# Ledger of designs, part 95: designed miniproteins, single chains, continued (5)

Each design is a single chain, and the fold is of that chain. pLDDT is the mean over its residues in the fold that is shown.

## One batch from the design tools (miniprotein)

Design m19296
Fold by ESMFold2-Fast:
Structure m19296 (fold): chain A 82 residues (1-82)
Amino acid sequence: LLAELQALLDAALAALSPEARARTERLIAEVKALVENGGSNSALRELFDRAQEELATLPPEQARAMGLALGAYLAMLALQKA
C-alpha cells in the first residue's frame, strides 16, 4: 500500500509542468515540516487554504495532478501513524 501510494505520488508529480511540480513539492515539504515539528492546527489549516488557492490557479488537468500528489502524500503520512 505505501509502495502503491509512492508510485501514485511519483506519477502525479511527473504529470505536472516543471513550475507546478516545484510548487507541489514545496507544499509537500511544508506539510512534512509541520507534521514532523508539531505544527499547530491553525498552521495546518492555513497551509491547506494556500494549497486550495494554488489548485485554483492551475488548469484543470494540472490541478487534478497536484491534488492527487497531495492526497497520496497525506495518505502515506496517515498510514505511517497506523
Scores: mean pLDDT 78

Design m19297
Fold by ESMFold2-Fast:
Structure m19297 (fold): chain A 91 residues (1-91)
Amino acid sequence: SEREALLAQLPEWVQRILANLERVAAETVAELGLSAAQKAALDAAFDATVRRLADLAKTEPNPRVYVARSTGLVLRLIGELEQARLAQLRA
């Protein structure tokens, strides 16, 4: 898949973090009964984050800057997952 091809371009430590987040997202969808629209939004957010991380890996030669910026992208994705979770709990 496009996602798998992009993930293969990332550092191993980033791949491990994203694999864990994908598992957590799947569990959240299943356990909280997220709507098809909410699931699609989370899938889109995950795909967008993977693309941004792949682009950053190609364009950022400084490893320290890469770690800082990639951490920011991952935290944003975690925030989007938590927002979906909280919206379901408030419903």
Scores: mean pLDDT 81

Design m19298
Fold by ESMFold2-Fast:
Structure m19298 (fold): chain A 83 residues (1-83)
Amino acid sequence: SAKERVLALLEELRAAIEARDVEAAERALKQLMTLIPQVVPEEARPEVEALLRRLAEAIKAGDWETALRLLEELERFVREQLA
């Protein structure tokens, strides 16, 4: 399901951020940007899209501490919306 793929992509993104692998992180993030809006309520989409944009900026800047913090915020938000 799209929900299961989102959870798997969040794990892939975490691994990429921890490895400081920009290409892997951007690949996972691009897929999350497409799939997450399909699995969260419409009311939650602006907030999740803002988190994804900030995460993309942190990854491009090589700010791995900020990227990991934003990922943890995104993971909590998505899990709450999917529960």
Scores: mean pLDDT 85

Design m19299
Fold by ESMFold2-Fast:
Parts: structure tokens; C-alpha cells; sequence
Structure m19299 (fold): chain A 51 residues (1-51)
């Protein structure tokens, strides 16, 4: 497994935690956080496919 996969998965998890907090303040920011989380997850899956 590429080391970058672990980094991207960690970033996705961090964004999920922050997204949950943001959902209490503004649902639009929560939606943006969901999109960012999905993007990092997709990048991690691409790196997995390369290895």
C-alpha cells in the first residue's frame, strides 16, 4: 500500500470529524465538508488501484 493512501484516509477521517461539528452550526458547511471527505476518499481509492 502506498504511504499516501494512509495520509489521504487520515485526512478524510479528520474532515468527517470537522464536518460533524460544522453540521451543528451550518448545514451548508456540512454539505461542503461531505464533498471534501468524498474527494479525499476517492483519491485514496485511486492510489490503492495503482498498487
Amino acid sequence: MHPGVLLLQGMALTLKIHRDAAAKLDENWAKLGDQAYQWYTDQANKLKAEY
Scores: mean pLDDT 70

Design m19300
Fold by ESMFold2-Fast:
Structure m19300 (fold): chain A 95 residues (1-95)
Amino acid sequence: SKKEALTLALSARHQAKQALELLEEGDVKGAITLAENAARSARQAYELSGLESLKKAAEYLEKAVEALKKGDVESAKKYLEEAIKYLEEGIRELE
């Protein structure tokens, strides 16, 4: 449903922002967990809504997880920032 997709997109945005905060603190493991949860929520929001913005958000969150697992924190931060922009776009369309 549109309401369920909105709830998932809002959750994904919150988790992606928390992942950025954990990276500023040097908590890479915590950031991976939050980014993985955000990617799952964004993907589910895409499946419920069909919104391309939420698909792009999920893809960027998945890229952020891969970058973090490789120790590329700078690329991961850029991917998280892009994911947040696409989540905000999807949230606007769902409101």
Scores: mean pLDDT 92

Design m19301
Fold by ESMFold2-Fast:
Structure m19301 (fold): chain A 76 residues (1-76)
Amino acid sequence: MSATERELWAEYVREELLKEAEKLEPVDPEVAKQIRELGERTYEELLAAPDWETMAAIAQRAGRELRELVERAKKK
């Protein structure tokens, strides 16, 4: 895997998380902030990932955390 491919996918994942945070900002600004922080952490972790297996694991974890945060925002 090239550094460019890793960067492009990391940027894509971060952008998708930022879009979700923007959608939730009027519902729960605190959760929106946590999703933005998750996006930044996931971006850094993906840039540091040595292989596709590690990137897939990071993406799965980020997706799970995102789902939990979205569910928490919708609970009221």
Scores: mean pLDDT 81

Design m19302
Fold by ESMFold2-Fast:
Structure m19302 (fold): chain A 91 residues (1-91)
Amino acid sequence: MSSLESQLDQAIEQLIERGQGLGPYVRERAEKIAEIAKQAVKAIKNKDLKKADELISQLEAERERTDDPDLQALIQQIIDILNQMKSLVES
C-alpha cells in the first residue's frame, strides 16, 4: 500500500506539472482530477468500494474528455494505481 501511495503521489505531481505547462485552464482541471484521485484513495482506505468505483469512473470520464495525450496517459496511470490499491483491500 505505502509503495502504491508513493507512486500515486508522483503521478499526481506529474499531472499537475503537465497541466501548469498547458496554461491556467488546464492547470485547474489537473488540480480537480488530483482532488478526485485523493478522494478515491480515502474511499479505498475506508473500504467504501462503491464510492471508490464512482470516483474512478469520474477519472475515466476526465481521461476521455482530455485532448492532451500526456495528460491522458497520466490519468490512466492514476486509475491503474487506484485499481491496484482497491484490489489489495478486497483481498
Scores: mean pLDDT 85

Design m19303
Fold by ESMFold2-Fast:
Structure m19303 (fold): chain A 76 residues (1-76)
Amino acid sequence: SSLIERVKAGLEKLADDLIAEAEKLNDQASVDEVKRLLAEYLEKIEAAKTEEELIEIENQFMRDAGRIRRRMVLHA
């Protein structure tokens, strides 16, 4: 449970930071995409049965968030 709480907090913090960056760029599409991504990954975390699954979910979120961030830079 403590690992689940840490992973959730980490994803939420990263999403909040990325949303703040998108808002500064007036990029509502990226704000909406990050919010949808976070909701999807929080559901995956709740469904996870092992620590290994939680780590893989976190890694996948980092990759997906990185793609959004790169797209934001290209559109700015």
Scores: mean pLDDT 86

Design m19304
Fold by ESMFold2-Fast:
Structure m19304 (fold): chain A 76 residues (1-76)
Amino acid sequence: SMGLEPLSDDQFKQQVLEMIKRVKDPSFSPESAEIVRAVLLSLLKSGKIENPELQKLAKELIKELDKHIEENEIPK
């Protein structure tokens, strides 16, 4: 479990929106996406994100991270 202190609602929203943009950038690595995904899942499971709007944004980011990982981790 993570002991990460949450940012303010505005700061957390900004970080999530910024990360959604970064995930859509083809230079964003699959390894970085897996790390961010794991952190977000941990925060959701731990109940650290109490704001329902922020929970929705975090879940949306997880979906974008899943797509990025699947698209960029095609076994050769």
Scores: mean pLDDT 73

Design m19305
Fold by ESMFold2-Fast:
Structure m19305 (fold): chain A 62 residues (1-62)
Amino acid sequence: MLEEGRKLALELARKIYEENGKITSKDIQRIAEELVKKGLSPIEARMLAAEAAQKVLEEAYA
């Protein structure tokens, strides 16, 4: 489940960045909400959403 959650969070973060050129705290919250719908706990969902946003921004900088 965590592995699938990471993949989904990364996919959502990449789409947001492609559309907007940035990822806001509101976008991170929306990613977390989608992960909760897939059965993750709210704490795990928030952590994975934040990790995914950071990774996408780091990849964009690199």
Scores: mean pLDDT 81

Design m19306
Fold by ESMFold2-Fast:
Structure m19306 (fold): chain A 86 residues (1-86)
Amino acid sequence: RVAELAELLVEAARAQAAGDWEAWDEATARAAELAATLSLEEIAAALLAATEAVLRELAAAGRLSEEEAAALLAAARARLAAQLAA
């Protein structure tokens, strides 16, 4: 499920940022298991949703400007579109 994978990817990113490698390992293992059951398009949608959520958290915390977050999200979309077109 796309939303479930996106949430697991966000959990993994938060764990990595916190240095909680046990939580990161659990979240990434669950994400990998779920991703194996999904299409590339569903995985791409989950990655974009997770990226947007993480960037919104960083902007809300004052660690990024709204413009920086928008630019990073646009770059992620462009990169993923190029990967899917190959």
Scores: mean pLDDT 79

Design m19307
Fold by ESMFold2-Fast:
Structure m19307 (fold): chain A 63 residues (1-63)
Amino acid sequence: SSSRLGLGVQAAARVFSASGEEREKVEEEIREEAKKLSPETQAAVAKGLALAREQQAKLEAES
């Protein structure tokens, strides 16, 4: 739904905006916040984080 999608997008945006060591901290904070939410929201956040990780790795590998 729109609310779950919004949370996933915001999680990805926060990770994309962070750099270096701060990125890991942001991911941990997002995961901790997600643990307090519904399982569907947790899944959406996890997918957003995984996508952000994959995109970062691709950008570095393909550059």
Scores: mean pLDDT 70

Design m19308
Fold by ESMFold2-Fast:
Structure m19308 (fold): chain A 86 residues (1-86)
Amino acid sequence: TTEGNPYLIASQVSPGDKVEVTFDENTFNKEKVTEIAKKYNIEILDFPSENTVVIQIPETGSLTAFITALENEGINITNIKIIEKG
């Protein structure tokens, strides 16, 4: 499983991949993360913890754009991990 810097991992994902995103608890907002995921056509598969999300990479979307949108809203990502390849 590939894990590390959010932007580096974003360059390594392919459509259909499942990715676990871990957030800084102090900036995490579940409602806002869900809203932004919907805007970027990113499917949320699970919330395995209070500050962690499992997403599926869309055919027509960009994980980089999703990460950038989250950071623009003040939601900080601490880790990204590819948990399953599509």
Scores: mean pLDDT 79

Design m19309
Fold by ESMFold2-Fast:
Structure m19309 (fold): chain A 81 residues (1-81)
Amino acid sequence: REELLKELEEIREEVERILEEARRRNLPGIAQLAEDLLAYVEEAIEKIKEGAPEEEMKRMLENARLALRTLRELFEEVRAR
């Protein structure tokens, strides 16, 4: 439980950094994706703190990991312009 929560907190911190950079670079599309993912991760953290089942926690973490990977790929593509 704590390990899954820690990984979601780490994902949140990385998404916050991407969001800050996207806003600084005036990349509204990346910023919107980062805001959406941040909201999802924050909701997932809250559900875990409220006692969500381990299988639900693992699915939320996997969804967050996949979304973060997509966000990173899109952000790097836009940064290369």
Scores: mean pLDDT 82

Design m19310
Fold by ESMFold2-Fast:
Parts: C-alpha cells; structure tokens; sequence
Structure m19310 (fold): chain A 113 residues (1-113)
C-alpha cells in the first residue's frame, strides 16, 4: 500500500518534470517517496545506493525550498508591486525549468543501464 502510493507519487512527479511544470510540492513529494523506498527497490528501480538517495533527497529538498521562496515572494508583491511580482514569476519559471531538466537527466540516466 505505502509502496504503491510512493510509486504513484514518483510517476506524477516524472510527468510534472516532462511537462516542465515542477513545483515545490512535487519536489517534496518525490523526496518523501524516495525516503520510503527499501534499499533493494531503490537499487532496482533507480540504480541508487543509500548515499546517492540521501544526496538526491537533500538536492530535492533544497530546490523545493528555493521554489517555495520564489512563490512566497510573488505572493508578497502581487498587490503592492506587480512589476516585482512579475520578475519573481519569471525567475520561478526559469528555475522550475532548470530543475525539471536536471531531474529528467538524473532519473532517466538512473533508470537506464
């Protein structure tokens, strides 16, 4: 049951990455799914060892915090400074795309031999 939920979360996350629409929530859900996987399933599905999993989880969480920070900055400026809010939106879109490209590369290479 929990394994199946983790797999569903990862599939949805991979879809978000392919569509370049990755959010802070998507990154946190992916980190949680990876944390809940057995060492053997982690190795078989993603070709990750324990250390590589810890590094990937930290990477996902760090970028989630960065994307979340940009979302907060957009909200904080939406009414009082729309031009600044628009600039933060452009930064969020660019960062989301960069994160999606890097994740796609990591996950595709890890699933391949």
Amino acid sequence: SLKKLAEIFIEEFERAVEEERITAADLLMAATALQNMDDKELKEKFNLDKKEREELIEWLRQHALELFGLQVDIAANAVSNPEKAAAYRAQLDAKSRQVAEEIKKIFEERKKK
Scores: mean pLDDT 76

Design m19311
Fold by ESMFold2-Fast:
Structure m19311 (fold): chain A 88 residues (1-88)
Amino acid sequence: MIEERLTEEEKEELRAFVEKYKPIADKMAETGEKYVTKEGKELDGKEFLVEVAREALELLARIAARRELSAEEREEFARYRAAVEAAE
């Protein structure tokens, strides 16, 4: 079973990931900019969001199991979940 307590590093990583990544994904979706991976693969805003959404969803689910999500965290959770469901 996953540890109930998140480390300080995990908490900081989760918050930084959600808060920093949302504006990037939003900007890509709005401007049509593509993300180029280190392997040279181009991802559009939707593909980029789906890749990140799966990781963010797993991390946010761990937080939700431990405590109630903030309004901003719930908004990100719902947004990432919708992106993953649309891709499945």
Scores: mean pLDDT 65

Design m19312
Fold by ESMFold2-Fast:
Structure m19312 (fold): chain A 93 residues (1-93)
Amino acid sequence: MSLTLTAQPIEVVGDTAIATALAEASEDKVVVVRFYWKDTGEAVKGRASFQKQGNTTIATFEMDAKDALAHDIIARARVAGGEESVSKLLKKS
C-alpha cells in the first residue's frame, strides 16, 4: 500500500487561515489527517472538515490567521489502525 500526502499552501481570508491536505491511498483504507504545530507537536485547534472521494481523503482545517502565519504547520496522514504515515510541511502563500 502507498500513501501520498499533498498539502496546499495556507489560504488567508480575513482573520481565518484555511489549511487543505489531500491524502491518497493506493487501497481503500480509512486515512486520518491531522494538523500539528511543527515546534511543539501539539494539535492545531480549529474547525476541521473531512471529505472522502474514492481513495482520496480531503481534510480542510480553519484556524486563526495570526497563529497560522506565525508558526509552521505540519499535516500528517496515517492509515487508521495502521503504522503507515506521511507528513508534509504546509507552505505559506
Scores: mean pLDDT 78

Design m19313
Fold by ESMFold2-Fast:
Structure m19313 (fold): chain A 94 residues (1-94)
Amino acid sequence: SLEELKEALEKLSVYAYILVSERKPQNEEETKEVLERLRAWVERLKETLSPELAAAVDRFFEELAEYLLKNPKASPEEVVKKANEIAERILKEW
């Protein structure tokens, strides 16, 4: 299940990178559009995970969402770097 968590967080980080690269949000409203799409993917992923893994994925999303809302002009590279930092901390605490 540690391997499942790592894979889930890696997929989330890549998907966040793709969404930011495609949308290139410039403000909070556009960032919320990116977050809505990412959340929809998170909810689908959670349906396949145990409750414990789903909770870890939710925490990852919440922290990444906070970062993106505070940094609406973050580059895709900055987003994936932050996503990896959040994922590493969650994996160490798991």
Scores: mean pLDDT 85

Design m19314
Fold by ESMFold2-Fast:
Structure m19314 (fold): chain A 100 residues (1-100)
Amino acid sequence: EEEELEELKKKAEEKWPEIVEEVREAAPEASEGEINATLAFLIEERIKQELSKVGDTLNNKLMLELLEKFKKEAESKVKTEEEREKGKKLAKELIEEAQK
């Protein structure tokens, strides 16, 4: 249980800078708040996907806890409602791109 969480955390921490850079590359003129709002919305969609899975597993629960932590960290860096709305729009565009 602890070992599984640490492994998921390590992989997520290694991937997180790449995700941040992908978002920044998609919106190079976006503010830090807009980038973090985008990240928070992407995490929210991933949480919804995990919750919609049939059957609870230990890995699913650990993933949900990790995603909630990242979402809270990203949300704490959003400064204005305008940044939140712009980030939400960008996240939707990135989700649509991923559904190719």
Scores: mean pLDDT 73

Design m19315
Fold by ESMFold2-Fast:
Structure m19315 (fold): chain A 82 residues (1-82)
Amino acid sequence: MEEEIREILGEIESLVQEIVSLSLTPEQQKEVDSFLQQADQQLQQAGDLVRQGKYEEALKLLKEILRKLKEFKEKLLEKLKL
């Protein structure tokens, strides 16, 4: 479980880095900032769950964050391609 949490956190960090490295318009940058702020709040909630020993709940939340980050990145790339 600790190894799975570490792997998911690494994937989240990599995706965040990929998103912030994109050449964005000022409007897209505001969308990114808002999304990443929400993701950071959810990551803090996941951290609290880990500290409480609620590893399964933390993993579910981290997987949801990862999924949302992937979907958000795909939407940004579609806007850049079109």
Scores: mean pLDDT 80

Design m19316
Fold by ESMFold2-Fast:
Structure m19316 (fold): chain A 94 residues (1-94)
Amino acid sequence: APSPLQLLVDKVHAIIEKLRAGELPSQEEIDELEALAQEVLNDPSASLEELIQAEQAVGMVLSLLEEKAPGSEQVKRVQELLERIRKRIRELEK
């Protein structure tokens, strides 16, 4: 089976393609993005490099959502997710 990080990156690419086509992701797609990112965060063996890749991937979704749907609930959810990833990165840098 593909890794949690690979599944997250694949979902990010699917969401980015929708946003570039002028379509907003569904609530289910954002729920799936959060679940996949949480699997990466819940892996105690996840490296700092893998967490940085997750941050970059989720950050790309946030940038496009802020451009296409500024102030939306989806922007808020992805911002909260990105902050959880950044917090985990800071914990591993100690």
Scores: mean pLDDT 86

Design m19317
Fold by ESMFold2-Fast:
Structure m19317 (fold): chain A 90 residues (1-90)
Amino acid sequence: SNKLKEMKEKIEKLLEEALAEVDRITADYNAGKITLAQAEKRLDEVFLKFDEEMEKIINEAKKAGLTDEAVKLVSEAYKKLLDRRTAFVN
């Protein structure tokens, strides 16, 4: 229970940080401060970092017998991050 709560809070914090960075990249692009190519590179870096952090969380969850719960939370977080990126490119 406590391990699952800590994991959820860590995923939520990492998602909040990633969403805030996507919003900053979007704002910089809309303000003409960066090119589309620079925005896409920065977005790819956000996703790479998020992927690495989510993999670490899933690996720790496996050790605690919480794999299914971690996979569900991580999948929900990825969907929210992908939805935010899709809104930028459309």
Scores: mean pLDDT 87

Design m19318
Fold by ESMFold2-Fast:
Structure m19318 (fold): chain A 93 residues (1-93)
Amino acid sequence: SAMEELEKILERLVEEQAKREGLDVEELRRRAYELRRLAGTRDDAGDWLIDRFGEETVRAAMEAAADLDQMEALAAVLVRLAIVEIQREKAAA
């Protein structure tokens, strides 16, 4: 199913990006899955992400995923925004 495919891609990208960015894999997984859950409950997911992260940040995440298929692009955007959330919290500490 599309949900099972998205979950497998999210798992892979979380592990790969956590290693690349030097982040805790469990923290990144929790943040990415929470963003997926919150976005999935909304008809205005794009506008909600822009309100939460800013237009420039969302645009950059989408541009980085532009050449990927739909499920890979969705997973990549969610993981990138989760990384941004963690980085912003560390900068505010």
Scores: mean pLDDT 84

Design m19319
Fold by ESMFold2-Fast:
Structure m19319 (fold): chain A 57 residues (1-57)
Amino acid sequence: ALSKAQIQALQAFFGLEPDGVLDAAARAALRTYARRYSPDRDGVLDEATLQALLAGL
């Protein structure tokens, strides 16, 4: 699971309010980015994909 600080970092990266809550808008942005970064995963928001995105930030 992502920590609150990691969720806030992702929200800030996408220009969203960094409240530490992964809402529908944050999930949509993550899915779109994951699809571009790993198209073979079809935007799947699994923990490994989210950690890979955080490592790239």
Scores: mean pLDDT 67

Design m19320
Fold by ESMFold2-Fast:
Structure m19320 (fold): chain A 70 residues (1-70)
Amino acid sequence: MPTPEQRGDELRDEMEAELRRGHAELVAQGLSPEELEARLRELTAEQLRRLVARMREAGVPLDADIDIPP
């Protein structure tokens, strides 16, 4: 059984992989630099909220350094 710490690391790795995939997909869409920046901000905020929620459900203590945009 994975420990809560290992589960937290797996969730972070999944988030990073999804961010890299999402970034590549947005670049492939041929968006303007302004549109790309706006979509990346939205994607990052969504992934951070998802990570925080998943970590809380798994009982992993959160680092206070996580800044989630409103």
Scores: mean pLDDT 73

Design m19321
Fold by ESMFold2-Fast:
Structure m19321 (fold): chain A 93 residues (1-93)
Amino acid sequence: MKLLEELEKKYGGEAALEALRALAERILAEVDPALAQLEEMLKAGEVSEKEYELARRWLEALRAQAQAILAGADPRKQLEELEKKLKEIIAEL
């Protein structure tokens, strides 16, 4: 929850939730181009298959949580689930 905590510290609780929704919209706009770039990096031999799969899992997790936030899910719960997923992916490195 560090992102939400930093936003609450800087802008206040209600403004932090609005900022998270705006960030979720931005994440959805950026994830598909990032996935396409990642595929090009794999084809060029700039990343290993394992690095590609881990990065794809991160981007897909970000997309899923951003979609859930925009669909009216609790942003705090979605960020907690995202942090857990990111820790699991980092542990596989």
Scores: mean pLDDT 71

Design m19322
Fold by ESMFold2-Fast:
Order: structure tokens, then sequence, then C-alpha cells
Structure m19322 (fold): chain A 58 residues (1-58)
């Protein structure tokens, strides 16, 4: 295992997760309502969970 390469990969995954979450929050604000995680689509929630699982595994 290469700790530095793993940390770089984790940083990239974390940045992607943050970008997706920020995009969803912005979309909710643009539509004139507060961001509510319960309103996320099943696919969007699954994507975020996949990124979190990947981070935990590494």
Amino acid sequence: PRALARDEANQELEAQRERVTASMKKGAKDKGYAFDPALLTESQLAFIKTLESYKRAQ
C-alpha cells in the first residue's frame, strides 16, 4: 500500500463528493427551497454513499 497515493485518491474523491453535494444544494436554492437530503433522488444518494464507502475502504 502507498499511503501518499491513497491520500491523493481520497482527496480527489472527497473533492468530488463536496462538488456533488454543493451542486445539489445550489440547485435547491435556485429552485427557491431549502436543501433537504430527503428530497435527493435514490441515484444521487447512492452515488454519495458509494464515495463515502470508497473513502472508508481506503
Scores: mean pLDDT 62

Design m19323
Fold by ESMFold2-Fast:
Structure m19323 (fold): chain A 77 residues (1-77)
Amino acid sequence: MTPENIEKLIKLVKENKDKLDDGTLTMLILEKNAELAETEEEKLANKRLLAAAREAIKAGKLSEKEKELVEKAEAKL
């Protein structure tokens, strides 16, 4: 998946947050991308997503369970 596709998915999640917690869905996307990332470009894109997730943690937007998912995704990258 390209970096632009990952950023687009995050944006779509935020625009549709009325039905889903955007933090949780962002975490699920990040975890799946970490699992599927095989190229250096995909890994770099995942690191940028991880930085955005860390920002959400600092803002108090993620639950403790979501923080664990971020840590697991980071360890995999």
Scores: mean pLDDT 58

Design m19324
Fold by ESMFold2-Fast:
Structure m19324 (fold): chain A 73 residues (1-73)
Amino acid sequence: SDRLNQATVVASNAGEKAATDSLKKGDSWEEVKKKATEAATKAAKSHGMKLESVEVSTDANGTIIVTVRVAEA
């Protein structure tokens, strides 16, 4: 549904922002992934969804990419 797609985008964006901020602070990659997961989980819950999975990676330019899967809670 459109709502599920919107929740996925919001959770992904929240995770990417948190991960990018964490990385800029010089946090470890473990902390970056933890911060991304926490932010994505909170964003998903705010839209009535649960976080099923999260993957945190970087592209060739070092840009953080967060891919999430959400489902109805």
Scores: mean pLDDT 86

Design m19325
Fold by ESMFold2-Fast:
Structure m19325 (fold): chain A 100 residues (1-100)
Amino acid sequence: EPVLTREQAMAELEKKANELIELLRSQGKDEIVELVKEFYELVRKAMELLTDEQASEVYKIVLESLDKLKELIREGKLTVEMAKEIIDNALKKIQEIAQK
């Protein structure tokens, strides 16, 4: 498995988040665009306080969440409620990693 530094992880997540935002905007999903932006900012702030090992675990969680959102958009199934649930679940896991 590729081990990323915290900086590399953040750069990749920013790229993935921006790709998702562009896709959401193209489909008029403006409310979900704002949810993704808020999610990314919370992740960015959390990552500043983490070790590289903790950041690696958070990276995996965020990447999986962004990929799930992207799949649901491609299938035309993504709702605001589903987006909130995916994001809230990811944030809960991130908080658990940060608190230990």
Scores: mean pLDDT 83

Design m19326
Fold by ESMFold2-Fast:
Structure m19326 (fold): chain A 89 residues (1-89)
Amino acid sequence: SAEELAAQVRRHSLEALRLASQGRYEEAKEQLEIAWEAFVRLHEVDPELAARERPGFVTALRLLLGRVPDLPEDLRELVERYLAEVRGL
């Protein structure tokens, strides 16, 4: 359901931030990719609910860039790409 997708966006984006803050970058990347896939699917099935979840997801992405020291280049580039793409949705 759309509500399940919204919950997945919240759960996995927060888990990505937690894991990255612990230096667990590969696991953080996996969680971030799951959150992104859930957000894209949410936008396709319920654009209004996606619009409501968007600020929270953007905040998590910004915190990954601004609050996680020593974020690997590949993960930084992935977060920057998702930020650019989410603004286009």
Scores: mean pLDDT 89

Design m19327
Fold by ESMFold2-Fast:
Parts: C-alpha cells; sequence; structure tokens
Structure m19327 (fold): chain A 97 residues (1-97)
C-alpha cells in the first residue's frame, strides 16, 4: 500500500513539474518575462522530484525531468530578457547530471 502511494505521488509530482514547465514555456513564447520566484519554484520542484526518482530507481522519470528542464531553458533562451533565468535552469540541470 505505502509503496503504491509513493509511486503515484511521484508521478503526480512529475505532472506538476510538466504543468509548471508548460506554463513557463507558454509565458515566454508570449514575450512575457518569467519572475525569479516562478523559476525558483520550478527548480526546487524539479530537484525534489529528481531526488525521489533517483531513490526509487526510476531512470525514466529522472530523464523526463532533465528533458523538461532543458525545454524550459531553451524556451527562456529565445528571449534576452530571460537570459539570467535560462542560465539558472542550465546550472540546475548540470548539478543534477
Amino acid sequence: MEERREEFDLEVDLALVEIQAAIAINTVKKGIPLSKEDVDRLIELAKKVYERAKEAGREDLKQQILDIMKDVADALASNPANKEQAERIKKAIEELE
């Protein structure tokens, strides 16, 4: 029972990372700069889910989180106003890899 709940919670947290990333990507595509607070929350959530995926031996989820974060960094890099935030996400990816 507990293990099944933990797996489900991990998949839900991954979905939250995907939702936050999609919001961030859509925001920057509209030319709206991301706040530092929004980027910080995404990085913190991604790191927590990555750590849990690593502990669970879920290499597939670890890779999905890295891919999601790379997509966000690439979207941010498209607008010079978000250059600092793009570099912060890239640094977070390097720290996880």
Scores: mean pLDDT 79

Design m19328
Fold by ESMFold2-Fast:
Structure m19328 (fold): chain A 65 residues (1-65)
Amino acid sequence: MEEELRKLLEEYIEAKKAGDERQVRLTKHRISELVGSRIANEATLYLNKGGSVEEVLELIKKLKE
C-alpha cells in the first residue's frame, strides 16, 4: 500500500509539472481510493505547495493515525 501510494504521488507531481490535467485527475482519484477524499485533498494540496513525496507520506500516516 505505501509503495503504491508513493508511486501515485510521484505520478501526480509529474502530471502537474507536465500540465496533464487528465493524469492529474486520474492520479488524485487513485490516491482517494487508497486514503479517502479528505486525505487525498490534503496530500495533493501539500504537494502543490512544493512538499516532497516523503513529507506527504508522513503527513498521510499522521492523518490516518
Scores: mean pLDDT 81

Design m19329
Fold by ESMFold2-Fast:
Formats: sequence, C-alpha cells, structure tokens
Structure m19329 (fold): chain A 68 residues (1-68)
Amino acid sequence: MKEEAIKKIEKALAQALPLVSPEAAAELRRLADEAIEKINKAKTEEEVEKVVEEFSKRALQIYLDDQR
C-alpha cells in the first residue's frame, strides 16, 4: 500500500533529520524524495516493499556515516 510506505519513509526522515548534519539531512531528503517517486510509479506491492527496504538500508548507512 503506497500511503503506508510513504508515511513510513516520512516518519523515518522526520526522526533522523534532527540527529544528523545539514549535509546528511540533504542526502536523506534526496533519498526520501527518490523513494517516494519510485513508490508512486510502482506497479506492484512487491516493488513498493523493495523501494522501502532499499531506502531503509541507504538511510541507515547515511546516518551511521554521519555519526562518525
């Protein structure tokens, strides 16, 4: 379901943004915007889940790199 996937991405972004640098925040926002666009263009629920999973992995990597 696209609404739930988008909401999950937005919630993760909102929680991470105050904890990271401005540079990491910009990268996370770009990643979130790309993920939301891919979700809106997705043809199947599996494609939506794949986008959310990939976003989560990339976002965690950005967060961990920023905490260095």
Scores: mean pLDDT 81

Design m19330
Fold by ESMFold2-Fast:
Structure m19330 (fold): chain A 74 residues (1-74)
Amino acid sequence: IEELEKKLEKLAEKLGVPRPVLTRQANTPDSTTDLPLSEEEREALLKRAIQGLIDYGLGNGEITKEEVEEILKE
């Protein structure tokens, strides 16, 4: 968990965006906030957020595949 949070923070910093919120708020009204956020769900959200930032950065050319691998290897 802490390792994933660290990776997410580094990736967000590389992209020059604020660290994504890891709660069930989502930025859309279509969120499932009725359920308590478990550790497993938090881990899944972290992985999803990391993947989203990777896709965003690679698509926009703001990060390279090498930078992604460097962040993920730590």
Scores: mean pLDDT 64

